# Designed miniproteins, single chains, continued (5): the designs that were tried, part 60

Each design is a single chain, and the fold is of that chain. pLDDT is the mean over its residues in the fold that is shown.

## One batch from the design tools (miniprotein)

Design m18076
Fold by ESMFold2-Fast:
Structure m18076 (fold): chain A 63 residues (1-63)
Amino acid sequence: MSREEIIARVAELLGISREQAEEIVDFFLNNTPVSREQAEALARRLGISGDQLERAGVLILSS
């Protein structure tokens, strides 16, 4: 799956903008393994729940 396809699927899954989805995708691709503190800070910045961010992470890392 291409980076653009992953971004589009994350945006659709979470009901967020493409720009917010791109930040999430780039975060997981550049910060694996992800710290809890980094994940919580990103979720807070984007106005999403930790559960939403976890679901996105599973999608990204399994693609």
Scores: mean pLDDT 79

Design m18077
Fold by ESMFold2-Fast:
Structure m18077 (fold): chain A 71 residues (1-71)
Amino acid sequence: MMEELEKVKEEAIEEGKRALEEAAPEDHMGVIVAAARRTYERLLELGASEDEAALAAGEVARELLAYSKAL
């Protein structure tokens, strides 16, 4: 589980960064929210607890928000 959780987070962050680079600045928050939601839903499907899924989704959102601010 921990290994799959980290992989899901890494994939979501990588995909989110690509989406942020292609999106207009006004769309960045939508990209971040969508990536966090997909991470949460995917982890629940894989059997993660709601707390684990929420923490991972929050980490994805924080990483993408920082990346968005650096662009």
Scores: mean pLDDT 84

Design m18078
Fold by ESMFold2-Fast:
Structure m18078 (fold): chain A 87 residues (1-87)
Amino acid sequence: SEEERLAVAREIAHLIMAAGGDYEGALKQIREDLASPDRRIRLAAVEAAYRMAKLGFKDAYELLKEATSDPDPEVRALAEQGLKELE
């Protein structure tokens, strides 16, 4: 479980570094992607928010909660499943 958390932390660190090492920029990108007209981009944003929330980032947890109101039932289901796994 600690090794699993470190592996996820490395993935998130790579995502943050790809955003120029900016945590707030990474959250802003996820929020923008959740508002995308492209369903595939919104699904990817839900997965990114879930991984950050799993590491304890409360702002990412709030983005997951917002995604449960998405117009697409698959996006809502993925966000709801992510929230359940974080309980």
Scores: mean pLDDT 77

Design m18079
Fold by ESMFold2-Fast:
Structure m18079 (fold): chain A 55 residues (1-55)
Amino acid sequence: MEEEAARILREVYERAKAGEPVDVDGWAQRLAELGYDPDLARRAVRTVVNAAKVE
């Protein structure tokens, strides 16, 4: 994964872990702007949010 995409997913994780609301579509759009598939981007954001919830 490219450094910028990893940074975005890390920020999503930290926000979700802190109990902050996460705009899945907004964060997925940031990944899509980097050239990632929109469906894959949305799935990645949801996966990270779910991981934060179980920790």
Scores: mean pLDDT 79

Design m18080
Fold by ESMFold2-Fast:
Structure m18080 (fold): chain A 85 residues (1-85)
Amino acid sequence: DEKEKEERKERQRELAKKLAQALENNDWDEVKKLIQEAAKEAGLSEKEIQEIINYYKSLNEEQKKKLAKIYKAMAEGENVSKVVA
């Protein structure tokens, strides 16, 4: 169980780092690719992945920037609860 927690933290950090960078660069193609890869590894169907992508597309620029800040904080090992006010 402890080993699974460590692996989960490492995967979450790596994903957060890549997502934060792609969102900051406004690189939607990379954001979509990273979401698809992460969701497929989690066992989600293509239909579920498309719903997630559609949700991200519906976000305005301010919401996307806030999300990028959250992912950047996660990648840097900061406590996400302190970033989400």
Scores: mean pLDDT 71

Design m18081
Fold by ESMFold2-Fast:
Structure m18081 (fold): chain A 90 residues (1-90)
Amino acid sequence: SKYLKEALEAAELAVRAALAGDVAGAIAGLLRVIGVLLDAKLEGASEELIEALEEIYKLAVEAVRAALNGDEAAARAALERIRELAEKYG
């Protein structure tokens, strides 16, 4: 799915920025995940895909928050869960 690929790429960018202490970059990445979710809804994606994208967004927020708080292990664990969701529903 193009949406899952784009959401994963955006989430990875957000988490990388957060781990580097780049708050603006992390926010920009999260806004890109929201943009993908909105595009999927507007283009009539399935309920299962929308739910997967919503879960990816929640995990991306958790990963960014953990990274900005110095919890790199929690940030990487959340990112791995995002990758698992993208593989399962892509």
Scores: mean pLDDT 88

Design m18082
Fold by ESMFold2-Fast:
Structure m18082 (fold): chain A 104 residues (1-104)
Amino acid sequence: MSVEEAEEEVENMFDLKLKEPLSEEAVKAFEEFLKARKEFLENPSDENLMKAFEKLVEFVKNLPEVDREEALKVLEEFKKLALTILESEEKKKKVEELYEETLK
């Protein structure tokens, strides 16, 4: 995926406007998130949901600080959704811990 294609997909999917161009690392992290999200949609499981969440966390961490605040709102909504779907208390705790790490 090109940087321009990734930026358009991010803005459309998350209903946000990027202020800075995406780094190569951010583009790669977003591609990994799209792959994990597709795997979850095709084969729903706690493991695949966790994988998609972990990849979204990596994407948010690779965003410039000015775009990270808006992306954190998207991550918070995904966190809320994950916490309603996950059956494992251990995985729920991991989701909370991963989210807290993005706030540092």
Scores: mean pLDDT 81

Design m18083
Fold by ESMFold2-Fast:
Structure m18083 (fold): chain A 115 residues (1-115)
Amino acid sequence: MVREAIERLLRKTGEYAKKAGVKKVKIAVGTDAPEEEKKEIRDLAEKALEGVEVELVEDERLSGKSFLEQMLGAAASAGISVAFEAGKIDPELGNEAMRELIELTREIERLLRAE
């Protein structure tokens, strides 16, 4: 359930990236995340963001988080990155993306807290 919701968030991010012509997205991962987890997060993001270059950026705020929280952090950071880039081209599209992707992120955060 949570993982599928994160994958849905990444797919929505990819739809906005395609609409805005975004070529590169930065995604956050914890500085202490195992390499196997970083690889799985990268693979999921590359699949969802087809045609977009994915760059992993270390973020200390995600250190010590569970794998699902790491995946959510990565997906949320991708969404913010895409919304900012979209907003440079079309402010209305950027605002729409930011609102939808933030709400999806909050939904997933609620699901994680319920576990």
Scores: mean pLDDT 80

Design m18084
Fold by ESMFold2-Fast:
Structure m18084 (fold): chain A 70 residues (1-70)
Amino acid sequence: EKQIELDIKIALLEIAIALAKMGGSPEDVERILRRLGVPEEEARRIAELVKQGKFDEAYELGVRAIEKLA
């Protein structure tokens, strides 16, 4: 179902942001979002927020981007 697919995509975003908080790569957040179908420009914007340490803003924008794909 679309809801299960959406929940999985959001979980992948949460994991990517959590890894970035622990010193991982903002580029991995961008890559995951692009694989999930988020447009390149929006994925880059979210990755820039992660790079700036604005993790809550990045998560909120990422969730909204993923929801638009459903």
Scores: mean pLDDT 80

Design m18085
Fold by ESMFold2-Fast:
Structure m18085 (fold): chain A 86 residues (1-86)
Amino acid sequence: MAAELEKKREEFLKEVEEREKELKEKLEAGELTPREAKEELAEALKKAAEAVLKIGSEEEKKDAEAYLEKLPEHEKKFEEQLKKQE
């Protein structure tokens, strides 16, 4: 199980970065509004964190739970990035 747990942890971190990048690219292409991009990011990241909470170690579960608690702040960070790229 250890190898699978490590893989899922890396997938979680990778999805956070790739999802944010993909949403920014779609936003710049005019395929999404900033609001839709934020909502999509929040939904995807919350589901990814919840998956880690199911199968992660105690420390990984605490990390994912802390991330979920800060999800609104992560959304604001995403908005700030959109504002700066303007």
Scores: mean pLDDT 65

Design m18086
Fold by ESMFold2-Fast:
Structure m18086 (fold): chain A 68 residues (1-68)
Amino acid sequence: SMDELKAELMRIVNQAYEDSKTLPAEVVIKRANRRLDELAEKYGIPQGALDALKRGIEDMIRRETAKR
């Protein structure tokens, strides 16, 4: 369902945010992208939407890791 998709997406975002406090940006980005790929396979997310999600999460990770 869309509510389950949103809940899983928020878990991926929250985990990336937490990992960004201690891990290198490239490690966090690779983990987030893997989880987003799994989410896209499970829910049939179109490639364009997946690419936009990956970009948004990468931008967030780079901002958070730059603060340390």
Scores: mean pLDDT 88

Design m18087
Fold by ESMFold2-Fast:
Structure m18087 (fold): chain A 84 residues (1-84)
Amino acid sequence: MGTYALFIEHKDGTVTIAFLADKTPEEVAEYVKEILEDPNVKKVTLISDDPEFAREVAEKLREMGVDVTLEEHPDHAVVTAEKP
């Protein structure tokens, strides 16, 4: 439960991929928020095999004042978090 990938896009065009597991939606949202505090980060994309988990992460990020786009697919969901 809770396996997902983070794609961290930097302003120089590089992308760092982190594979994470066994975290709550709140922990993931907090981690994404922390990554977005780096001035060299452009956006973070979360891909999860659990659409419900992705919805909860998106909701928590919105509560934190982060601009969030949620895309739901049959077998996964994509959350894109950007700086204001």
Scores: mean pLDDT 79

Design m18088
Fold by ESMFold2-Fast:
Structure m18088 (fold): chain A 71 residues (1-71)
Amino acid sequence: MKDEELIKQAQEKIAEAQKVIAEHGLTSPESKEALEKLKAELEKILSQIEDPEYKEIVQRAIKDVEELLKL
């Protein structure tokens, strides 16, 4: 799979988690589960990316999810 396709998948997974947060609220149990799932999915995508610039983008997204999980 091309790194551009992996980035698109990451964006789609982020959008899915955002829908759960919008429906249930950021600090809800449902949103925490969605964010934990998103982190795992982003880590899987990161393992498949070869380009270091795209790796940095996904790593930053993972860090943002980790910050939200601290709430």
Scores: mean pLDDT 83

Design m18089
Fold by ESMFold2-Fast:
Structure m18089 (fold): chain A 92 residues (1-92)
Amino acid sequence: SLEDAVRAAEEAARAGDADAAASAILQAMQIGKENPEETKRLLLEAAERLAEDPEALRIFADALRQASRKATAEQSEVLLEVAEHAERLARE
């Protein structure tokens, strides 16, 4: 289910749907609540896969920032780190 939520976020980003991606990211954070480091790793891996599609990667980064505004402080820190990584990849 955690992997499914991350896959859903990736698929939504590829489809250009930042709102759906943000919802899937929030679901991933909730499912991965007991393993935040694993959740972060899976989100970073999704960003790396999305590097092949810079437009989708930018939407994923926007979704991560959108999700961070609705998350807990601890979750927001993780989401912003992944967003910054995705934004850097999109510029390369």
Scores: mean pLDDT 87

Design m18090
Fold by ESMFold2-Fast:
Structure m18090 (fold): chain A 99 residues (1-99)
Amino acid sequence: EEEVRRKLLEATEEVARFAREKLEEIGATDLAEEAVETILRAGRHGAESPDFALAVGWAVAQVRDRVEAAVGEEGRRAGDEIAALASKKTAEVERWAQE
């Protein structure tokens, strides 16, 4: 449904904005643009599929792993917060679509 697509794109834009802000806070600004692009691309791809939560979750997991590898413990914490927000936002979209 087109409204589910819009909701998912809005959700992934919020997650991407949060990821940028969080990565900039910990000094990983070189990863911020890559993370934003990865999340937004997953949202666009997911919007064409009923498995959008899986697509976004996988993309965010990749961002988390990359940030942890580059920045260590601060990166791990930032990645976990980004993943938690993504999980919350995709669950809200799924819940909205089912109600």
Scores: mean pLDDT 79

Design m18091
Fold by ESMFold2-Fast:
Structure m18091 (fold): chain A 59 residues (1-59)
Amino acid sequence: SIGREIGREIARGYDLTRELLKKGYTEEQIEELFKKRKASPEEKLGAFMELLDEEIKKK
């Protein structure tokens, strides 16, 4: 269903962002990668949520 696809794209953005951060990519580099691949709005939302979570963890 469409709702599941949207959720999957959000999860993909989240997972990709986590993996890239874990490998030492910066938030700016991750943003550029998403721009280059023309990521969906849902994937971008997932990426944004992960970046926000990482900022909270920095403290």
Scores: mean pLDDT 77

Design m18092
Fold by ESMFold2-Fast:
Structure m18092 (fold): chain A 71 residues (1-71)
Amino acid sequence: MLIPVTDDEEELRKRLKESLEKMIELGAQNAYDAALRRGLSPEEAQRRAEVAKENGKKNLEKTIEDALAFT
């Protein structure tokens, strides 16, 4: 994952958000698929995907703020 450098904070936030949203989607899908591969029910797989997505959203907001605070 490469974070483009820019003087425009809005453009930086947008690009960071796009990259992290993609990772959140992949993480949730991977959690769902992994649960099914482990023999868990579709309901349990869905719960794990929901947890992964919520954690991803928390990390998304935190990561963007931390990156901007550091810069």
Scores: mean pLDDT 74

Design m18093
Fold by ESMFold2-Fast:
Structure m18093 (fold): chain A 78 residues (1-78)
Amino acid sequence: SDEERLERIRRKARELVEMAKKEIENGEEPSEETFELWREIQEEIASIENPEVRAEAEAILREAQEEIAKHYEEYLAK
């Protein structure tokens, strides 16, 4: 179901943000695990047949990426 798929994508996107923030705070480059999770999310989004649901899923990933980018900028400002 599309609803269950969106909930799964939201959960994975949150995990991605948490992993990336931890790596940034430790001065580390993105790990293989972080890239793999990002790839998994993109593949799940690509498998959504309903274009409106896919757009919502794409927005979830975009917001996660924006949160990571903002955290990186804030970390560099210190």
Scores: mean pLDDT 85

Design m18094
Fold by ESMFold2-Fast:
Structure m18094 (fold): chain A 95 residues (1-95)
Amino acid sequence: SHMEKMNELIEQSKKLFDEAVERLKKLREEAKQMEDTVENAIKYTAEALIVIGDFDDKLIELLKKYGVSDEERQKIFNELIEYYKKVLEEEKAKK
């Protein structure tokens, strides 16, 4: 059904977001082990941008594959925003 299609797409979008977050967390932990140099800051920024760009590309391809309307796209982004808030609250609960 249309609802099942949208729910599957939302869940796949959340998985892509989770993957990007875990990759960024790993990069941050690796950056903590490096010397605090401008070169290392530039390297970290470049690698973070690659992760973000990869997430955007995968999300765009997923949306194209499912042939979503502008209204459906808006719904997916709203669901991702609510999921982002949840992930942030869970992270804040960690010491």
Scores: mean pLDDT 83

Design m18095
Fold by ESMFold2-Fast:
Structure m18095 (fold): chain A 88 residues (1-88)
Amino acid sequence: SMAALQQRLKELQALEERMQAIIDQNPGEGAREVRIEAAETMLREALRRGVPREELIAMLEKGLEVAKKEGDEELARWLEEQLERLRA
């Protein structure tokens, strides 16, 4: 439905802002593991909340878009691995 699509878009925007904040607050190569751990925590919480597989894929795709835009190659690689596991 249109209402469900609008809610999804708002959730993806909030995720984008959260991912951006994680990268901005934990900059540089030395914070790579902190950024990946934060993304893993977000994924675990979404799974715990029972977020549907399609929504998890959309969230991971949005996270990957942000990671690539910011040049975080290690976070992008981790997110691509999570996407492959969910799509397999």
Scores: mean pLDDT 79

Design m18096
Fold by ESMFold2-Fast:
Structure m18096 (fold): chain A 71 residues (1-71)
Amino acid sequence: NAVDAIREALEKATDPQARSLLEQALIAAENGDYVTALQLLGQALKVATPEERPAIWKAAQAVSDALDAAI
Protein backbone atom coordinates (compact mmCIF):
# COMPACT_ATOMS: atom_id res chain seq x y z
CA ASN A 1 0.00 0.00 0.00
CA ALA A 2 1.58 3.26 -1.20
CA VAL A 3 0.09 5.38 1.61
CA ASP A 4 1.32 2.96 4.32
CA ALA A 5 4.83 2.90 2.79
CA ILE A 6 5.00 6.73 2.86
CA ARG A 7 3.79 6.74 6.49
CA GLU A 8 6.54 4.26 7.42
CA ALA A 9 9.18 6.44 5.71
CA LEU A 10 7.85 9.55 7.51
CA GLU A 11 7.99 7.75 10.90
CA LYS A 12 11.68 6.88 10.31
CA ALA A 13 12.73 10.28 8.87
CA THR A 14 14.68 12.67 11.12
CA ASP A 15 15.75 15.35 8.58
CA PRO A 16 13.24 18.26 8.75
CA GLN A 17 13.28 18.90 4.97
CA ALA A 18 12.79 15.19 4.20
CA ARG A 19 9.91 15.04 6.72
CA SER A 20 8.22 18.07 5.09
CA LEU A 21 8.50 16.50 1.62
CA LEU A 22 7.22 13.13 2.93
CA GLU A 23 4.20 14.86 4.55
CA GLN A 24 3.37 16.46 1.17
CA ALA A 25 3.89 13.11 -0.61
CA LEU A 26 1.49 11.46 1.88
CA ILE A 27 -1.23 14.08 1.18
CA ALA A 28 -0.74 13.66 -2.60
CA ALA A 29 -0.95 9.84 -2.36
CA GLU A 30 -4.07 10.02 -0.12
CA ASN A 31 -5.69 12.14 -2.88
CA GLY A 32 -4.66 9.58 -5.54
CA ASP A 33 -2.08 11.98 -7.06
CA TYR A 34 0.69 9.41 -7.41
CA VAL A 35 2.62 11.50 -9.98
CA THR A 36 3.04 14.37 -7.47
CA ALA A 37 3.72 11.88 -4.65
CA LEU A 38 6.52 10.23 -6.68
CA GLN A 39 8.04 13.66 -7.52
CA LEU A 40 8.03 14.67 -3.83
CA LEU A 41 9.56 11.30 -2.80
CA GLY A 42 12.34 11.90 -5.36
CA GLN A 43 13.03 15.29 -3.75
CA ALA A 44 13.01 13.69 -0.27
CA LEU A 45 15.65 11.16 -1.40
CA LYS A 46 17.97 14.04 -2.42
CA VAL A 47 17.84 15.70 1.04
CA ALA A 48 17.52 12.59 3.27
CA THR A 49 20.49 11.01 5.06
CA PRO A 50 21.75 7.62 3.72
CA GLU A 51 20.16 5.97 6.81
CA GLU A 52 16.69 7.31 5.88
CA ARG A 53 16.83 6.58 2.12
CA PRO A 54 15.88 2.84 2.15
CA ALA A 55 12.41 3.57 3.64
CA ILE A 56 11.86 6.48 1.22
CA TRP A 57 12.99 4.31 -1.73
CA LYS A 58 10.54 1.58 -0.63
CA ALA A 59 7.76 4.21 -0.55
CA ALA A 60 8.76 5.44 -4.04
CA GLN A 61 8.57 1.85 -5.36
CA ALA A 62 5.09 1.41 -3.83
CA VAL A 63 3.87 4.70 -5.38
CA SER A 64 5.40 3.77 -8.76
CA ASP A 65 3.60 0.38 -8.63
CA ALA A 66 0.29 2.10 -7.76
CA LEU A 67 0.74 4.53 -10.68
CA ASP A 68 1.49 1.65 -13.10
CA ALA A 69 -1.55 -0.34 -11.83
CA ALA A 70 -3.82 2.68 -12.57
CA ILE A 71 -3.43 2.00 -16.32
Scores: mean pLDDT 82

Design m18097
Fold by ESMFold2-Fast:
Structure m18097 (fold): chain A 70 residues (1-70)
Amino acid sequence: TKEEVKQEIVQLLKEFYDRYKNVSLEEAQKMAKELEKKIDELLEKAGITDYRLVIEVTENLVTVYWEKKP
């Protein structure tokens, strides 16, 4: 269900937030891109194809936002 997908996305983001602080910036950026891909796959399975989640990682700031697909 959409609620199950939402819960899974929240859990994945929580795991990312717990882990990114303990790795290099480059590794955190790689993890963010892998997470973006995994979330996109979950959204596609739920029938959501118009949007993607973007995770931008800088030295001390993580920005998460929704982007409309072309």
Scores: mean pLDDT 81

Design m18098
Fold by ESMFold2-Fast:
Structure m18098 (fold): chain A 104 residues (1-104)
Amino acid sequence: AEELREKVDKLKKEIEKNPKATLALSFAVLGAYENNDDLLDLGVKTLMDVIKPEDLPYLAVILYEAAPGKTAADRIIDKLLELSPEEQKPAIREAYNEYRRLLE
């Protein structure tokens, strides 16, 4: 839990320092909120291009935290899973499930 938070915060700071990543995060959040799959896809793909594959589980937590409510959060995570390599999908699922349990 503590290690997850530290890695999430580190990646979040890296995203905030990168204007392209920050804009892509905004597109992912807005796309999920408006159910605009093209905008959501663009945002998530752009974020995946600028971060390391090993950081995808932490990106899942950042996207979940940024999402305005559960429905948008679920859409973002589903899109990230859809676009992620098969090898990374278990780690992504574990990270957001751990984060959700910490909120309960």
Scores: mean pLDDT 83

Design m18099
Fold by ESMFold2-Fast:
Structure m18099 (fold): chain A 94 residues (1-94)
Amino acid sequence: MEEKKRLLEAWIDFLLADPDFLVPESLLYQTVADYAYLKGKRSLAERYEQKAQEAKKNGEKFVPAAPKLREMLAEIDAAPVDGEPDPSKIRLEK
């Protein structure tokens, strides 16, 4: 579990470092969902996981990660904790 947390944190840092780096919208939403699970923000995590599934279903759109990720992570940080932190829900592998 600690390895998944480190991978997620490193991935977020990478995405935030390059403002022009394009990612599939589904991967961006999944990253936010994984972060929300790590922070115990279960309702938001489930919402972003659904957004990731819809993006994948509706045809992948590549978007600049950094500006959108900053906005979405700020939303997660501002939200109330509604569950236990769950690093086991992190789906990001490589």
Scores: mean pLDDT 79

Design m18100
Fold by ESMFold2-Fast:
Structure m18100 (fold): chain A 64 residues (1-64)
Amino acid sequence: GPTRYLVEFSDGRLGIVSLHDDTSGTGTNFMGEKGDVTKLDDNTVKVTFDQTGETVTAKIIEKL
């Protein structure tokens, strides 16, 4: 199954990302906004939000 992580965005908001392989997956923030996720390293993911096309980075806090 997918690996899940709790992440924190630079604005302090939290989200959950689900990786279906070592580098790629999907994420949802606490506002219900969804995006495509790329894992950059052990501490960092990149999220591109589906609705806006905005790309942001988030810090991995813990594995769920």
Scores: mean pLDDT 82

Design m18101
Fold by ESMFold2-Fast:
Structure m18101 (fold): chain A 107 residues (1-107)
Amino acid sequence: SKKEKIEEAKKYFKEGIKKLKEGKYKEAAENFLKAYELFSEFEEEYGEQRDAAQLLAIYANAKYVNADPTPLLDQFKLKNEKIIKIKELLLEEKVDEAIELALSLLE
């Protein structure tokens, strides 16, 4: 059901955050990608959560491969103020603040 898929997406998102805080960037990226896929099934209601998962997956993967995330993050034409703020915080390496804002989207 939609409810079960959204609860699963939130679980993957939170696990991604946990792995990111632990410096487990590959596992973080994998969990954020799973959350992104599930939220993408319900784009009209969960587009913000989808976009947050995508930004965090890109950031985590860039950290895993020791690459600059800036060119990939700057490709996104974002219109939502909260998602733009998450992107800005990630670009400034204010990861804890980006995480706090992203988790607020799941409430």
Scores: mean pLDDT 86

Design m18102
Fold by ESMFold2-Fast:
Structure m18102 (fold): chain A 102 residues (1-102)
Amino acid sequence: EEELRKEALFHFYTGLIHAYNGELEKAAEHLRRAYELSKHPVAADVRASLETFRNIVNTDDLLAIARVMAAYLKQNPADLEKIKKRLEELAKELGVDPEKYL
């Protein structure tokens, strides 16, 4: 159960980093996966985070959501650094090479 939440968080954070780097199509793919995984109750916090950004743009367009996420991270560099650190920790826990997704 906690493993599914970690997978949802991994895709969510990877999507945020791709969005920050201007890789909006890659960001949208990871956000789509995070959205699907977050339908499970154990990942409700990931879903809440995704819905927060969706509600800002009032659309289900993942590209538009990725653009607002990029703008947020550029204005909040401390949050960007926290996300990078959490992504590295999650990749280690899941046995995934983050370079394959970044």
Scores: mean pLDDT 80

Design m18103
Fold by ESMFold2-Fast:
Structure m18103 (fold): chain A 97 residues (1-97)
Amino acid sequence: AKRVKVVVELTARGLTGEQAAALAEAAVEEAVARLGGKVLSIRATPTGPERARVEAVADVEGVSPEELAEAVAEEVRRRVADAGAELTGLRVEAEEI
């Protein structure tokens, strides 16, 4: 098993910062669960009117940090579109710790 730190920063027009934070947190949790991993810690913070940051630590097995970052990014894009909002900025970084 690998322990991975994931950082998500997003800007979504049409969402409050609190809504963006909740959306990004849910996206990380779903992506990790879909890959058979476990979230050990997660913190979602609104950073502006349409902006949020999420920091999470997850245990994953058979999955690279890059694959986890791609899965999280895809889930964020899907959830923003489903909310009828426009994703204007997205950064997802994953690092083995």
Scores: mean pLDDT 89

Design m18104
Fold by ESMFold2-Fast:
Structure m18104 (fold): chain A 66 residues (1-66)
Amino acid sequence: KEELRKKLVTAGFATQEQLDTVDVNDLESLAKSILSGGGLVTSPYSWSLSDDEIKKKVEEIRNFLS
């Protein structure tokens, strides 16, 4: 869990603050947090994300961790 968080931050997928509020074992929730919080976007924007965008981000994270 902690190693996964550090890898994601180092690779630029997420910030420490984003990971503190999300279970990193839930790749969909992690992908939503990354997409909604990616620098300029506040967490309220996460409801506007399409399932396809979330799935693509989950695949990117899964491939990175493999």
Scores: mean pLDDT 62

Design m18105
Fold by ESMFold2-Fast:
Structure m18105 (fold): chain A 69 residues (1-69)
Amino acid sequence: SAAEKEFLEARPAIEEELADASNSPDTKEAAQWVLEAIDRVERGEMSFEEAVAEIEERLRARREARAAA
């Protein structure tokens, strides 16, 4: 699919976010989750849909934890 292709092709942009010293630790943590998900999809260890759902759930859980603290 076009969306899966865009997701897999996002690797260089996400790697740039990790390398950018001006980015917050939170931004770098989210970028790391995306890179790990891209790697797992490329290896056939998870579907694109599962990867997107996992990233969205991690971001939601992090936001909720911050709101409760």
Scores: mean pLDDT 82

Design m18106
Fold by ESMFold2-Fast:
Structure m18106 (fold): chain A 90 residues (1-90)
Amino acid sequence: MLDEALKAFREGKYEEAKKLAEEIVKTSTDPLEQAGAYGILAEAYRKLGKTEEAEKAFQKMRELISQARDELEARPRAPGAGAGAAMPVK
């Protein structure tokens, strides 16, 4: 699904990319995949002139990336490790 959203964005189909990215954040259990989807959402919102929505999406992307980086250290140890850390916001 993330590939489909990226493809739509690359093709200039920003509304479609937004829709696909929204589906990914609903269905994905992987913080990295969700972060990628929020990144696409942020860029698509920006292209569509929705700068406020873009900023919110970038914030969510950043949080998920920080979360996923922490998960990358733990993932080899415990399959199904869920992200839920209140990591530093610095």
Scores: mean pLDDT 72

Design m18107
Fold by ESMFold2-Fast:
Structure m18107 (fold): chain A 61 residues (1-61)
Amino acid sequence: VEEKRKQLIEEAIEEARRSTDPARLRVLMATLEYFLDQVTDPELKEKIRETLEEIRRRLAA
């Protein structure tokens, strides 16, 4: 993954962990799901998956 893309993904992950707005969390979830399909770095892929699980849990609560 290019450094710029990695930075955007890390920023999205950080925002998702701080946000309490369900509408914003849904947008971030869609964004991270899109990046999950694009990245091949297993470490970054794992971070995205963990963040998506956190978002899904928070939206289900």
Scores: mean pLDDT 79

Design m18108
Fold by ESMFold2-Fast:
Structure m18108 (fold): chain A 77 residues (1-77)
Amino acid sequence: KSIGELAREMVEEAEKAGLTRAQASHIVGLAVQLAIDGATPEEVGEAARQHALSLGATPEAADRIGELAKELAEKIR
């Protein structure tokens, strides 16, 4: 999958979990910025998961968003 495809899937999972598109886009932006700044894929995935939980995502949705963010970071690194 491309970076764009992973970002799109993160937005879809976040919206499915009841987050707004703006909140979803913020999580994607956070993941991209952390990866560019040198965070490991594991760190990026965990940060995205925790942020999604803080916005009210279910644990299942947050886990999926974290997995996608980790994959996104792997593509950037």
Scores: mean pLDDT 85

Design m18109
Fold by ESMFold2-Fast:
Structure m18109 (fold): chain A 55 residues (1-55)
Amino acid sequence: TEITVRIEVPTSASNKEIADAIQRALAENGVTSGAVVQIEEISDKTVVYAVTANV
């Protein structure tokens, strides 16, 4: 089945912090295969990533 998880990260976050947040969200949702990551929203304080994957 396909799922989409939204992850909100501060604009000050490093690429490593962003990657870690995405990996944690995937693991918490039982994702073991590849995922597609898209930027859904950019603001002055946060970036929202939409992560779509199969479980």
Scores: mean pLDDT 77

Design m18110
Fold by ESMFold2-Fast:
Structure m18110 (fold): chain A 79 residues (1-79)
Amino acid sequence: SKEEEAYRYVLEEIAKVTGVPVEEIEELLKEKKWEKLEELEKKFIEKAGLEGVAELQAKVLEILGKDAEAALAKFLASL
């Protein structure tokens, strides 16, 4: 699905920037280790800056299309 494509893209980009493997990030999400996920987010922002965050958001919007925010919210609620 487009939601899965956007989710995968986000994980791969975070992995690329932070050096943390995609598989490890997926395990943190699956186990709901929010403290470690917040540390990962901080590390991403520190390395990629606001430009990196904006590019990530733009790509998510491109993948999901006009209903991006609603689609993403529903997908995250189903995790």
Scores: mean pLDDT 77

